Designed miniproteins, single chains, continued (4). Designs and how they scored, part 66

Each design is a single chain, and the fold is of that chain. pLDDT is the mean over its residues in the fold that is shown.

## One batch from the design tools (miniprotein)

Design m14425
Fold by ESMFold2-Fast:
Structure m14425 (fold): chain A 72 residues (1-72)
Amino acid sequence: ASAEEYAAKGEEAYKAGKYKEALEYYLQALDLDPNYKRAAENLKKLIDEYGTGGLSKEEAERVKKIIEEVLK
């Protein structure tokens, strides 16, 4: 699967209210393409609106760092 496919699945999960699945799909998109700005922007929006409640403190910090690096 491509980064674009995972980002699309993330958007579908987000629209369905499946925020944990959306977050996981956006992270998979960024794992395949670390510069995929669309996935990073959608991930930032998800975290800003719904938080990192499903993540450990360490995982939350790593996700925030990924967003900051991609959206520079």
Scores: mean pLDDT 79

Design m14426
Fold by ESMFold2-Fast:
Structure m14426 (fold): chain A 70 residues (1-70)
Amino acid sequence: MIGGAALEAAREEGLEGTAAILVSGRAIDEVMGWKPESNKELAKRTGASQKQVSRAVKKAKEAILKVLKE
């Protein structure tokens, strides 16, 4: 469920396939308190802009937190 919610949020921000998966994993890592790679590095890996990645990670984190409260 957590991964599914994060993937949907990433796709809403225009990320598909591997890019959506990478952003979702990053958002989960941040919520769990792990030290993830920077938004700049993630943007380089996904081919998306830093702004798009930052926004997608934020939305994915919000989706994860909603699932965790239920």
Scores: mean pLDDT 75

Design m14427
Fold by ESMFold2-Fast:
Structure m14427 (fold): chain A 86 residues (1-86)
Amino acid sequence: MTIVIVLKNATPGQKIAAIGVGVDAILGGGEAESKVEGDEVILTSKNASQEAVDSARGLAEGTVKDGGEARIEEKGDTLTVTVVGP
């Protein structure tokens, strides 16, 4: 599975959690890359393990609890998590 995390106005905690998803993907034998576009950070993980997928979903849940907004979109073999900080 491919995970795409889009961080908008993210808190330091949200950024750390997103990096954790990338680390989980690498440890599972996948790949992780990051790209900065203006005020957005886009983190892409390829061949992500179930552990990385669970971490990405946890990031979305944590964002909502922290007063931000999160959107999860699944299309084919790609999970996109958009995180918007307060």
Scores: mean pLDDT 81

Design m14428
Fold by ESMFold2-Fast:
Structure m14428 (fold): chain A 65 residues (1-65)
Amino acid sequence: GAMLEQAVRIAEETTRRLLAENPDISAEALLQKVEAEIRRALPDITPEELTEALKVALDVYRALR
């Protein structure tokens, strides 16, 4: 749905930005920051949609490291 599509976009954009700012950032720290940004932008997001977006963030993190 539209909420999940927005969350995935935020996850991808935030992950790329965080890695550009700190290439040594841990996966745990990155996921916490991505979750915070998604929840800030999309306060009504479901736990299931958030989990799917965080999986995308982790995939981008792994691909760029």
Scores: mean pLDDT 89

Design m14429
Fold by ESMFold2-Fast:
Structure m14429 (fold): chain A 102 residues (1-102)
Amino acid sequence: SELEKLKEEATELIRQGGEYLRQGNYQQASELYRKTSELYKKIAELLKDDPELQQLYLEKSKFYDEMSDYAAKGDAEGVRKLTLQLVGYEIRFIGDQIDKEL
């Protein structure tokens, strides 16, 4: 599906962005995180019939916009902190979904 294709593309951009960040190539890392943010906005547009999942991808988009800004400044620690915050957000989202199924 288009949704799966965009998710796979975002995953690859995140992997490449992390590699550039590790190499100290902050400009390239920033550009890839910005593209990841844009892809998550497109994913959210496809999720009009699932408002909670749409909101998850809009929040992920905001995290990658902020990671892009920190990467552009050479603030690898700021990117790491945001990555941990995003993981925490995703864990809470999964927990909320489980509670609704019970």
Scores: mean pLDDT 88

Design m14430
Fold by ESMFold2-Fast:
Formats: C-alpha cells, sequence, structure tokens
Structure m14430 (fold): chain A 54 residues (1-54)
C-alpha cells in the first residue's frame, strides 16, 4: 500500500496517493511516513480540511 501511494504521488495522482497512504495507515496506525504522505497528498489534491485533520 505505501509503495503504491509513493508511485501515485510521483505520477501526480494525489487522490489515488491519499487513498493508498490511508490504506497503509489503516494497516499500521503507527506508520509515521504514511501519515505524513497522506497529509501531503491531501494538500496537493486541494483537500486542505482533510489534510489538517491527519
Amino acid sequence: AFDRGVAAYIAGRYDEAADAFRAALAADPDHADARRMLARSLTAAGRYDEAAAV
């Protein structure tokens, strides 16, 4: 899930990246990298309220 999120983020598919990082965080709630990348992906997608909630 995390690697899929990174690939989507690099490709500019920020909504897909956010979904993948959210799945990674659901599998490992202590995954700090997934949480940070989820917030960044949401911000890049213009979903600022959701990014602030992460």
Scores: mean pLDDT 79

Design m14431
Fold by ESMFold2-Fast:
Structure m14431 (fold): chain A 103 residues (1-103)
Amino acid sequence: AREAQIAALEAQRDAHLAEAVAAFKAGRVAEAQGRIGDALQAIYQAAALEPSEEARTALLRAQLERLAAELRAAGVAEAEVRDAVLDGREVPELVFTLAAAPP
């Protein structure tokens, strides 16, 4: 079922996010960025399973807001969702900044 596929992708998102948080706390900024990218790919794949553009945008926004909240809880500054214009339409986008660990 579509719901089961979305649930599996949400589990993949959560796994990548946990790895991203662990890497960030260890000062491995590049690894954390890569894992956030993996989590975003899972989110985009889940959104693509929705049958309508409105449903896709709603799922994408909800998933990105959750990702931003978890990153902020982990100590990542400026993790938030903003609306960007792509091909003449508003699309939610995750904006975040990872600081390198001090030496």
Scores: mean pLDDT 80

Design m14432
Fold by ESMFold2-Fast:
Structure m14432 (fold): chain A 74 residues (1-74)
Amino acid sequence: MLTERQRTILRAALDRVAADGRASVPVEELVKAIQHLFGVSEEEAREIVEALLRELGIEGAASIPVAAARALLA
């Protein structure tokens, strides 16, 4: 399961990258948003996004479905 810290980070980053109402966002864009917002390494940001993909059951996906991710993080 995602930690409270990971949920907080993912909610903030997802809100930023999905502000335009897109149905999905690239994994690489979410990784960069996490780095920019929280000042963490690319490695740490990627681990956080990979944890989200595992919880969604879509490990290795190139993009994240916004509605499903928001429902999981609510």
Scores: mean pLDDT 86

Design m14433
Fold by ESMFold2-Fast:
Structure m14433 (fold): chain A 62 residues (1-62)
Amino acid sequence: GPEREAALELAIERLKKLAEMVKKAYPDATATITVKDGEVVVLTITVNGKTYTEELDVRDLL
């Protein structure tokens, strides 16, 4: 519904801002945002050959 769609957009925007901050600190870093099952937004960051993930569950924003 509209509340879930708004929460999903908010989650994506928050992780986009985080990715931008990481790329400013580490210009060689790669960052990818994906959505799992329409409910979990996943940020995957690779820097210095190591991979890190940050997850945000849309249901925690409702």
Scores: mean pLDDT 81

Design m14434
Fold by ESMFold2-Fast:
Structure m14434 (fold): chain A 65 residues (1-65)
Amino acid sequence: SKVATESAMDILIVALEIEGGEIVSREGDKITLRLDPSSPEARDLAAAAKELGAKAGRTITVLDR
């Protein structure tokens, strides 16, 4: 369901923050994240969050550090 997809996305964003990523902004359907692109863990989590976000009708933008 959309709610379950959004919850999974939020969990991945929290995991990304633990791996050194940062939420730069969150405005409605748009979320901007910043992370070190040399971290494979952070990049993998950001990619998963983008995919889940798209399924939930969100736009996730990832900025390089």
Scores: mean pLDDT 71

Design m14435
Fold by ESMFold2-Fast:
Structure m14435 (fold): chain A 109 residues (1-109)
Amino acid sequence: SEEERRKREEERRRQEEAAEKTRKKIKELMDKALKSKSKKEREELINEAVDELARMLAKEGPKAAKAGMDEIIEGGKKIGDEQKAVSAAVGGAIRGVGLQTEAELAAAR
C-alpha cells in the first residue's frame, strides 16, 4: 500500500539522519582526542565517543551504530592505537545491545 511505502521512506530517512548525527558527533570527539596533549583527556573523549555509540545503537539500531564504529576505528588509527580503538568500539556495541535488551524486557508484560 501507499501508506506502507510512505512509512518505509520515513523510517529510512530517520535511520540515515541518525547515522549522520552519530557519525558527526563521534568524529568531533575523536578529532578532539587526536588534538589532546593529555593521555587522560584523550581516554575520556574516546570513552564519550563509545558511550554515544552505545546510546545510538540502543535507540536507532545497527545502521546508525556502524557509522559510529567506523569513526572510532578511523580515529584510533590516526591516534596510533587502532587495536585499543577496535576493542573500545566492540565494547560499546556490546553495551548498546545490553541497553536495548533491558528496554525490551522492561516493555514485556
Scores: mean pLDDT 75

Design m14436
Fold by ESMFold2-Fast:
Structure m14436 (fold): chain A 78 residues (1-78)
Amino acid sequence: TMKEILERGSKAAQGTALSLGVPEEVAKKISESVLKAKNVEEAIENARKTAKELGVPEDVIEQIVKALKTAFAHEQAR
């Protein structure tokens, strides 16, 4: 189930990044960083760190993190 939760978060992060004009390869790297996490807290931290290292603006990073938190909250509500 954790893998499924992380996959949904990964898709949400990638979709949000792309919709905000983040380049496809950068959005893919952020998505991959979420999938490498062991839990939702690590996934959020990995996404934030990866986006920051790749030069994504802070306001865009916060929107990606918000999308991740929303996706994870939806899955955790079971």
Scores: mean pLDDT 81

Design m14437
Fold by ESMFold2-Fast:
Structure m14437 (fold): chain A 98 residues (1-98)
Amino acid sequence: SMEEAKAKLKAFLRWLGRVLERARAHPEETEALAREVADALENLARELAATDPESAAFLAEQAARLRELIARGEASVEALEELYEEIRKFAESRGIHP
């Protein structure tokens, strides 16, 4: 349902916020954390595809962008912070707050 889709996106944002806190505290883990975030974005996009295709498309685009940064060795704390803010703003535009 759409309510379940929104709840999943809210839970994802809360989790991503914790990942960002860890990346700030342990910058040496950033590449591994970025890969985990890309996996989670792809999984959430697949789960939401039928129920909330707009959120699914947005999350898939964010995953692809993060994968490109990882491939170029450019996964950074700042990149994860920008990713978090983009997803947070998107979620807020849809009435979702973590």
Scores: mean pLDDT 89

Design m14438
Fold by ESMFold2-Fast:
Structure m14438 (fold): chain A 92 residues (1-92)
Amino acid sequence: SDEVIEELTDELVDLAKQGVEVEVEVSGGTLTIKLKGLNTLQAIGLALRMIGYELDGLGVKVKLEGDEVIIEVSGLSESQAERMKERILSAQ
C-alpha cells in the first residue's frame, strides 16, 4: 500500500539524515538502495525491519554484505520510485 511505501521511505530518510552513506538506483518499478557505514547490529536490525515490510505485502528484499546493506523495493510505479529516490538523496 502507499502508506507502507511512505513508512519505508521515512525510515530510509532518517538513516540518510543520521549520516549513513546512501546510493540509490531506479530501474523501472524497482528501487535499489545501498547503505554504507552501518555496524553489524544496525545492519541486522534494519534487515529485520525490511522483513516486516515484506510480510506487510511490500516487494522488499534485503542483502547484508559486511557493513553494507542492500535493499531492493519492487512493484513500484515509476513515480513512486523517483519520489523515494528524491526524498532519500535530499536528506543527505
Scores: mean pLDDT 80

Design m14439
Fold by ESMFold2-Fast:
Structure m14439 (fold): chain A 78 residues (1-78)
Amino acid sequence: SEEEELVNELTALSIRAVGLLLELELKGVDEETIKEYREKLKKLLKEANRAIDEGDIEKARKKLEEMRKLVREMEELL
């Protein structure tokens, strides 16, 4: 289903983001920067999950795109 595909994508992006946060920490990136990315990730996860739960596919896709951008930003810091 559309919802199942969105949940799978969200799960994959979440795993990648958590892995990147760990890698940034191991590389010695500033603790405050790590905290900011962690807080952004938590907010996006809540908003994406809410959109999926409400059946708002358009909003869910937008939040997944925002998560993809966050992942790219973290990758650029490595």
Scores: mean pLDDT 87

Design m14440
Fold by ESMFold2-Fast:
Parts: C-alpha cells; structure tokens; sequence
Structure m14440 (fold): chain A 66 residues (1-66)
C-alpha cells in the first residue's frame, strides 16, 4: 500500500532519517506505478532528498497524500 509507505516516509523525514525516508519513498513509487501524478510527485521528492532539500521532499510527499 503506497499510502502506508508515504506516511512512514513523512515520519522518517521529520526525524531527519533520510536513509529510511528514501527507502519508503522508493517502495511507494513501486506501488504507485499505475498513478502517473503520484509517480511525478515521488520522483520530485526523491530528487529533493538527493539535493539535501528535506523541506521540499516533505511538501511533495504531503501533496502525494492528498
């Protein structure tokens, strides 16, 4: 369930656990392959994390949960 992974990703990001957040986002991306809008948001979140932009990553994940 992609939503469960997204909720865990937000908690990891809020805790500063970038490694766990990246793992959960990658799992959410895998389970969201048939949802192009969610895929784009999760790709942006992963890119933000790779750039060290945790704030933007959290915002993209929150948008994916709407």
Amino acid sequence: NAEGYLERAIKALEAGDVESASYYLQQALFYSRDNPEMVKLLEKALKALSDGDIKSAIEYVREALK
Scores: mean pLDDT 85

Design m14441
Fold by ESMFold2-Fast:
Structure m14441 (fold): chain A 86 residues (1-86)
Amino acid sequence: SAELEDGKLEGAAAAGTVALMVKEAKENPEKREELLEEAKRIAAETALELAARSREAADYLLEEIRRLVPEEGEEIVAAMEAALAA
């Protein structure tokens, strides 16, 4: 469906943004907390928006975050799962 296709593209874009923010957080300790909290916010908000249109697209975003940021991904995914459960 168009919603799933569009949702997967939006999810991939959001996952890429989160991955870049996590990379910046690793390279800049003074901004680490701020960048990680912003990454969690973007991931959680995008997951909620995608889930409203397509649960499969939201699940795709979760898996892309796990794939692109395996070390910090658990914390980010936990924030996304908490948002989706609320």
Scores: mean pLDDT 82

Design m14442
Fold by ESMFold2-Fast:
Structure m14442 (fold): chain A 56 residues (1-56)
Amino acid sequence: MEKEEALERARKLYERARQLEELGQILKDNGFTEEAEQAYQRAEELRKLAEELERE
């Protein structure tokens, strides 16, 4: 089992989630509340996936 590879994938997913949270904030500030909500939901999904990869 390649734990190191899973941890690297988890880190990339956390980074992607952070980018989506930043996008969500920008969308919310510009009045795109529905799109912001979608971005936040995707970020949450990626964080959960990253957590699962860390658990192994």
Scores: mean pLDDT 81

Design m14443
Fold by ESMFold2-Fast:
Structure m14443 (fold): chain A 58 residues (1-58)
Amino acid sequence: SEKAKKAQEYIEKALGAIAAGDIATAEEYAAKAAALMSPEEAAKLKEEIAKRIAIAKA
């Protein structure tokens, strides 16, 4: 669906922001992606983003 494609684009932007050290931008894009998906998918995304941010901060 169109929403799924847009959610994936936001996820890619969030991951790129984490790689650049821009955690605030990463959290913003992750929130936008979560808003476009099911609660179960949003929960998985939240967990994955949190793990990647923790690794980036180490």
Scores: mean pLDDT 83

Design m14444
Fold by ESMFold2-Fast:
Structure m14444 (fold): chain A 77 residues (1-77)
Amino acid sequence: DEFLNIVRENPKSLEALEAALKSAVKQRDYELAVKLFDEMLRQGLEPTKESLLAAAEAYEKLGDFEKARELREKAEE
């Protein structure tokens, strides 16, 4: 399980989770991208603008247009 391997290797590392999230989006693994973004929030890490935009793309590709819009608006703050 790629998600579990990333989390186990990078506990509470915003930088590592963000890199993995951006990589997942580039590989079009939008389900993995959403899981990585959710893990950032679960660990209490504050997503960067790059993480918010990457997660927004993943949600949009999965058909969650409302969540994608919300994350893009948050990235503009």
Scores: mean pLDDT 81

Design m14445
Fold by ESMFold2-Fast:
Structure m14445 (fold): chain A 52 residues (1-52)
Amino acid sequence: SPLEKAIEALNAGDYERAVQYAEEALKENPDDERARTLLRTAYAQLGRPLPP
């Protein structure tokens, strides 16, 4: 569900919300490649570096 919300936020152009939901998805499954890719995409759209 957090992953689906992150995808919906990304599609709506709400990149801040997409980051929040993608991070929640990664807390549930740290190896979720889709959540990682979505997080990278959202950070790129925000023009921010990925956290260390």
Scores: mean pLDDT 79

Design m14446
Fold by ESMFold2-Fast:
Structure m14446 (fold): chain A 85 residues (1-85)
Amino acid sequence: SAALERIRELLAEGRRAYEQGDFKEAARLAGQAGVEMGKLFESQGDYKKAALYYKGASDAYKLAGDDEKAKELEEKAKELEEKAK
């Protein structure tokens, strides 16, 4: 799957950034991977798993200092949690 390959690439880049001491970039890349996982599960109708990944991505963007993106993803996760009910 092209989506899974993209996620693996983002996680590998994030691990490299972490090893180089670029913790903000590592968090940003982890956030991007989380968004891609969230999109994948959302497209499959698995709103519970999608919400978990968007919430994880929100936390990662907050660590990266992107509070605006973190807020958007937190709200997205909440909407998906309601759809899962």
Scores: mean pLDDT 89

Design m14447
Fold by ESMFold2-Fast:
Structure m14447 (fold): chain A 69 residues (1-69)
Amino acid sequence: MDELVREIGRLAREAQELLEKGAPKEIVDKVYELITEALRAAFEGGDVERARSLIEKARQLIEEAKKKL
């Protein structure tokens, strides 16, 4: 659980940095949506596997955004 929370925090920070560097707000908003869904899956549903899948999707979007900067 703590590792999952730390990874979410890291992704949120990277998304914020991308927004500050001029990345499209649409991509950043999608990352925040995936993070919110991951938190809901983990803490409301107890579905850690789904939460990890959503985090991986957020990570992929961050990498795609970095390539466009």
Scores: mean pLDDT 80

Design m14448
Fold by ESMFold2-Fast:
Structure m14448 (fold): chain A 81 residues (1-81)
Amino acid sequence: SNQEQFNQYAQLSLQHLAQARQLIQQIQTVEQAQQAAEHLSKAKDYSLQAASLSTPEQAKDFNEVAEGAEKLKQEILEQAA
């Protein structure tokens, strides 16, 4: 159902954000920065999927999470270069 898919995407987005945050605290190599960036990309994709299944009010929050994840990804990759 749409509700089950929404719950799954929302949970996956939060899990990938949590993993990215954990990795970000310990970045010492380009490889570690790339691993954090991969989790941020997945968090963005799952947030956008959750937004597509949400009310307009809820979708705003998930779209903001997706935007934040993309910006953080770009910052991390720039700092690692």
Scores: mean pLDDT 87

Design m14449
Fold by ESMFold2-Fast:
Structure m14449 (fold): chain A 86 residues (1-86)
Amino acid sequence: MLSEDELNALAEATLLHIQAVISRKAAERSTDKEEQIKHYEDAIAYYRRALALLDAHPNPSPELRQMRAEIEDGLAEAEKKLEELK
């Protein structure tokens, strides 16, 4: 099973992933271009922080690999949307 350090990293990465999704949804809901840009930038920052945390605590767990894939997909989509707005 996961070590205490890995479990704590997973919990923090999960919170960052949730915050990234909230920011991305805020960007999607906004009708102001400047607000959309800010929210996508926030989402990207949260996704990158989550990935950095997972990279610092490598784990072969299928659950962690799945979370990483979801975060990477979310980051790529947010970056694509931000480029379309700039």
Scores: mean pLDDT 81

Design m14450
Fold by ESMFold2-Fast:
Order: C-alpha cells, then structure tokens, then sequence
Structure m14450 (fold): chain A 62 residues (1-62)
C-alpha cells in the first residue's frame, strides 16, 4: 500500500509537467484504484488508500 501511494505521488508530479493540477489529481486517483484492483485489494482497502492519498496531497498543497 505505501509503495502504491509513493508511486501515485511520483505519477502526480510527472503529470503536472503536462496537464493541469486538477487533471493530474484525478488521473493519479484512477491509477491508484486500478493498481490496487489488479493486486486484489478489497474495495474498502482501495477507498482507504485513495483517502490517504487525498489527505496527504491536501497537506502537501496547503
């Protein structure tokens, strides 16, 4: 899970070079959900990771 969050943050930073911040956030959330689904995580676990990503992102950009 922590590895997917870190990968999400790296992807977000790369996306910011090409697209808007809003688009980068949405694409990164979609990537996190997709990666977790592929690894067999439950919907509850996926939601918890996405919420943690949103929380961390708000702290970083506030």
Amino acid sequence: IKEILEKGLEMFKELLKEISKEEAIELTKAMIRNELKKKGYSEKEIEEVVEEFEKKLEEEVA
Scores: mean pLDDT 75

Design m14451
Fold by ESMFold2-Fast:
Structure m14451 (fold): chain A 70 residues (1-70)
Amino acid sequence: MEEIVKQLLAEIEQLKKTLSSLSVDELEELLKRVEGLLEKAKKSDAVPKEVVEALEELKEAIKEELEKRK
């Protein structure tokens, strides 16, 4: 479990670093996916707080990147 959580956090961190390379369409699809995951994660007591926090940060980073593209 812990190793899976660490891997997931590392993947989220990598995604945050690549946001500037994504198109607007890719960012919008990613935002929709992250929002869906975050909604499900918040309803589940099984999801670690660190994962929820990382997804929330990713969501905000995507929104900020989209705002820059306007």
Scores: mean pLDDT 78

Design m14452
Fold by ESMFold2-Fast:
Structure m14452 (fold): chain A 80 residues (1-80)
Amino acid sequence: SMELKKEALAKIQEIVKNLLETGDIEKAIEELKKLAEEIKEKDPEFAEKLLKTAEESKGKSFEEILKLLEKMLKEQLPAE
């Protein structure tokens, strides 16, 4: 389960990187939904968190979406 979360977090970091480089908010939201669907069976709580973040990102500014993603990563990753 920790390995699955580590891989999912790496994908989220890639989504953040792509968002920073392209500014493509719609693509970031779709990638989050896709990741949630992929992990839903193995980690339903984390998948729900990802879906909630994707839904909350709709209608938000680039900066607000970035903050939501950073907050999610911080909550799921160790403090160090």
Scores: mean pLDDT 77

Design m14453
Fold by ESMFold2-Fast:
Structure m14453 (fold): chain A 59 residues (1-59)
Amino acid sequence: SAMEEQAKKAEELGLKGAGALAAGDTATAVRYFEQALSLAPTEEMKEKLRKAIETARAA
């Protein structure tokens, strides 16, 4: 379904964001997390991504 496809893309973008954060590229990490947040189909996923963005901005 479209919702499952959006969830998978959001997960993929979230992983790319986490990879960028691990590499010290906080600006790229925030951009990936924001893209993932726009595609996140559930509040649970949105909350996790918002926390990830806050963590990246604090780094």
Scores: mean pLDDT 84

Design m14454
Fold by ESMFold2-Fast:
Structure m14454 (fold): chain A 59 residues (1-59)
Amino acid sequence: MEKASPLALKVARMRELEGLSQKEIAEKLGISVKTVSRYYKEAMEKQGDLLETEKIGLE
């Protein structure tokens, strides 16, 4: 069992809802652009897991 960190979800929301670049998010959160990219991947992995579960249910 894995859970996306709160920061990973926040980064994903900022990119999707606010349309902010990785640079803008890094500046706002006080972290590096590479760290923002890592958090975004973590959040997307969790979202993909939910979609995969739905796919299996439909099949």
Scores: mean pLDDT 67

Design m14455
Fold by ESMFold2-Fast:
Structure m14455 (fold): chain A 65 residues (1-65)
Amino acid sequence: SAEELRERGERLIEEGKRLLEEGRKELEEAKDIEGITRGIGLILRGIGLIFEGELLIRKAEELEK
């Protein structure tokens, strides 16, 4: 249903924002290449989840029209 898509999208955006913040902190605290790579990976994953969530919300809006 449209409501399920919206709720899922909102959760993905929240999760993505948390990963973005965690990745930023890991990158700031990183002392080696492994830590830097991990931080960047979290940031990229967070961005992906936010984008996916926004697309799901847009699709939910289309289905309610």
Scores: mean pLDDT 88

Design m14456
Fold by ESMFold2-Fast:
Structure m14456 (fold): chain A 106 residues (1-106)
Amino acid sequence: SKKEKLKKEIEELERRVDALMAELGFNDQAEIDRLEAYLESLDVSTRIFLLLSETVAAQFGGEEEKRRALALIRATVRLSKKYLEKGDYETAETLIKAVREALDLL
C-alpha cells in the first residue's frame, strides 16, 4: 500500500539522519521538538523553502550550520510521520521528497 511504502521511506530517512547526528555528536531533542512545533505553524511551501535554504547554507558553513540543518531535517521527518498517521499521504510524500533532497545537498 502507499502507506507502507511511505512508512518504509520515512524509516530509511530517520536512519540516515540519526547516523549523521551521531557522527556529529548531536542529540538535542528539545531543539528538534521546538523546530517541529515551529514548522507546524508554517505552510508546506514555507517549510520546504526553509529546509532547503538551511541545508544550502550548511554546505558553505561549519559544524554549527550542519547541526542546525540536521535538526531541521529531523523535525521535518517527524512532521512527515504525523501527516502519514493522519492519512495525509500527499503532504507526507511532499515532505519526504524535501528531506531526501536536503540530505543529498549535505
Scores: mean pLDDT 86

Design m14457
Fold by ESMFold2-Fast:
Structure m14457 (fold): chain A 67 residues (1-67)
Amino acid sequence: SAEEYFNKGLEYYKQGKLEEAKEYFKKAIELDPKYAEARQNLLVVLEELNKLDEAEKYKKELQKKLE
């Protein structure tokens, strides 16, 4: 069910597994497009993934400049 996928997404999110959390929230929304909680949590995960991507890019940039 959509709720089962949503709960799996929450479990992965609590473990810091943001990519897996994203996929399960997407699956919940695919089964129930009106699942507001799944959409809201997907937005939170996407924000966290964007912040991690920014941090990784920043780290690589610093290493390049410290050659």
Scores: mean pLDDT 78

Design m14458
Fold by ESMFold2-Fast:
Structure m14458 (fold): chain A 76 residues (1-76)
Amino acid sequence: SLKEEAEKHYQKGLEDYKAGNYEEAVKHFKRAAELYEQAGDKQGAARAYSLLGVAYWHLGKDDEADAWFAKAEALY
């Protein structure tokens, strides 16, 4: 299902994030968020957007980080 595929990307993003591979983590979290939204899983999408914000913050992309945090907040 879309939700199962989203969870798979979310977990890959977490692995990359823990390894300090923030650019790769961003790719997986972004894909996870897209799939969670398509599946109607607002909580999953919000989690992925929050982690996108944190990963972008680690990349020094503060404006992008703030935008993703705002997307996460809008879903709570």
Scores: mean pLDDT 87

Design m14459
Fold by ESMFold2-Fast:
Structure m14459 (fold): chain A 64 residues (1-64)
Amino acid sequence: AMEERIQRIVEEAVKEGEYAKLTPEQIANVVGIRLLDEFRGQLTPEQVRKIAEEVRKKVEEKKA
C-alpha cells in the first residue's frame, strides 16, 4: 500500500544519499522533495515533514 511505497522511496533516497556522502539533513530534504512529488495531494506537508525528520534521526543514529 502507500506506506510500503513511502518506505521504498525513503530507502532509495537514504541509500543514494549515503553513497553521495550527504548529511542527515540533506538526505531528509531529498526524502521530503521526493515524497511531495510522488504523493502530491495524498500526503500533507506536515506528514512529509514528520517522515523526513524520522529519516534524519535514523541516519544520524546509524552514523553514531
Scores: mean pLDDT 81

Design m14460
Fold by ESMFold2-Fast:
Structure m14460 (fold): chain A 56 residues (1-56)
Amino acid sequence: MEEDVERIARALVEHRNATGEVPTLELAKRVADELGIPLTDEMAEALLKRGVVLPA
């Protein structure tokens, strides 16, 4: 679970660096789906706590 959060967080940081836009939680769900990781509410809270996504 922690490793899955890290993988999603890294992809979101790369997206921000490429586009200049702070990722939304909706984008985090799409990224998680592309990685084959089910995004749970606990993982979403972890991403919000890290400041890598905006609340939906």
Scores: mean pLDDT 76

Design m14461
Fold by ESMFold2-Fast:
Structure m14461 (fold): chain A 58 residues (1-58)
Amino acid sequence: DVDALLSALDAGDPTARLIAKQAAEELGMGPEVQALIDAGDTAGRRALMREAIRRKAA
């Protein structure tokens, strides 16, 4: 369930974060996630990871 996964990601669940990272990598968004990590943009990173989960689920 995408909604449950997004909720877990918002709560900081490590498994949800791993799934989101894998989804971003499969969609070719890994460099964008890394750039946000390097910038310390936690909110931006979370938003991009949520988008990756949504795109992967579609």
Scores: mean pLDDT 74

Design m14462
Fold by ESMFold2-Fast:
Structure m14462 (fold): chain A 58 residues (1-58)
Amino acid sequence: DAAARVAAGAAAGAALPGRGGYTASGMNEKDGVEAGLSREEARAAAGAGAGQERVDGG
């Protein structure tokens, strides 16, 4: 379940038109919890976003 949510987060990030400057890469654990994710799942999703940022930055 956590792996599926991380994959969904990564796919959503790739689909976002944030290449133009607006992405959800700023989403944090608390944003995921507010959306109904568990803390672990929210943290995993935030980690996936950080991974995308590192790839974009490196």
Scores: mean pLDDT 51

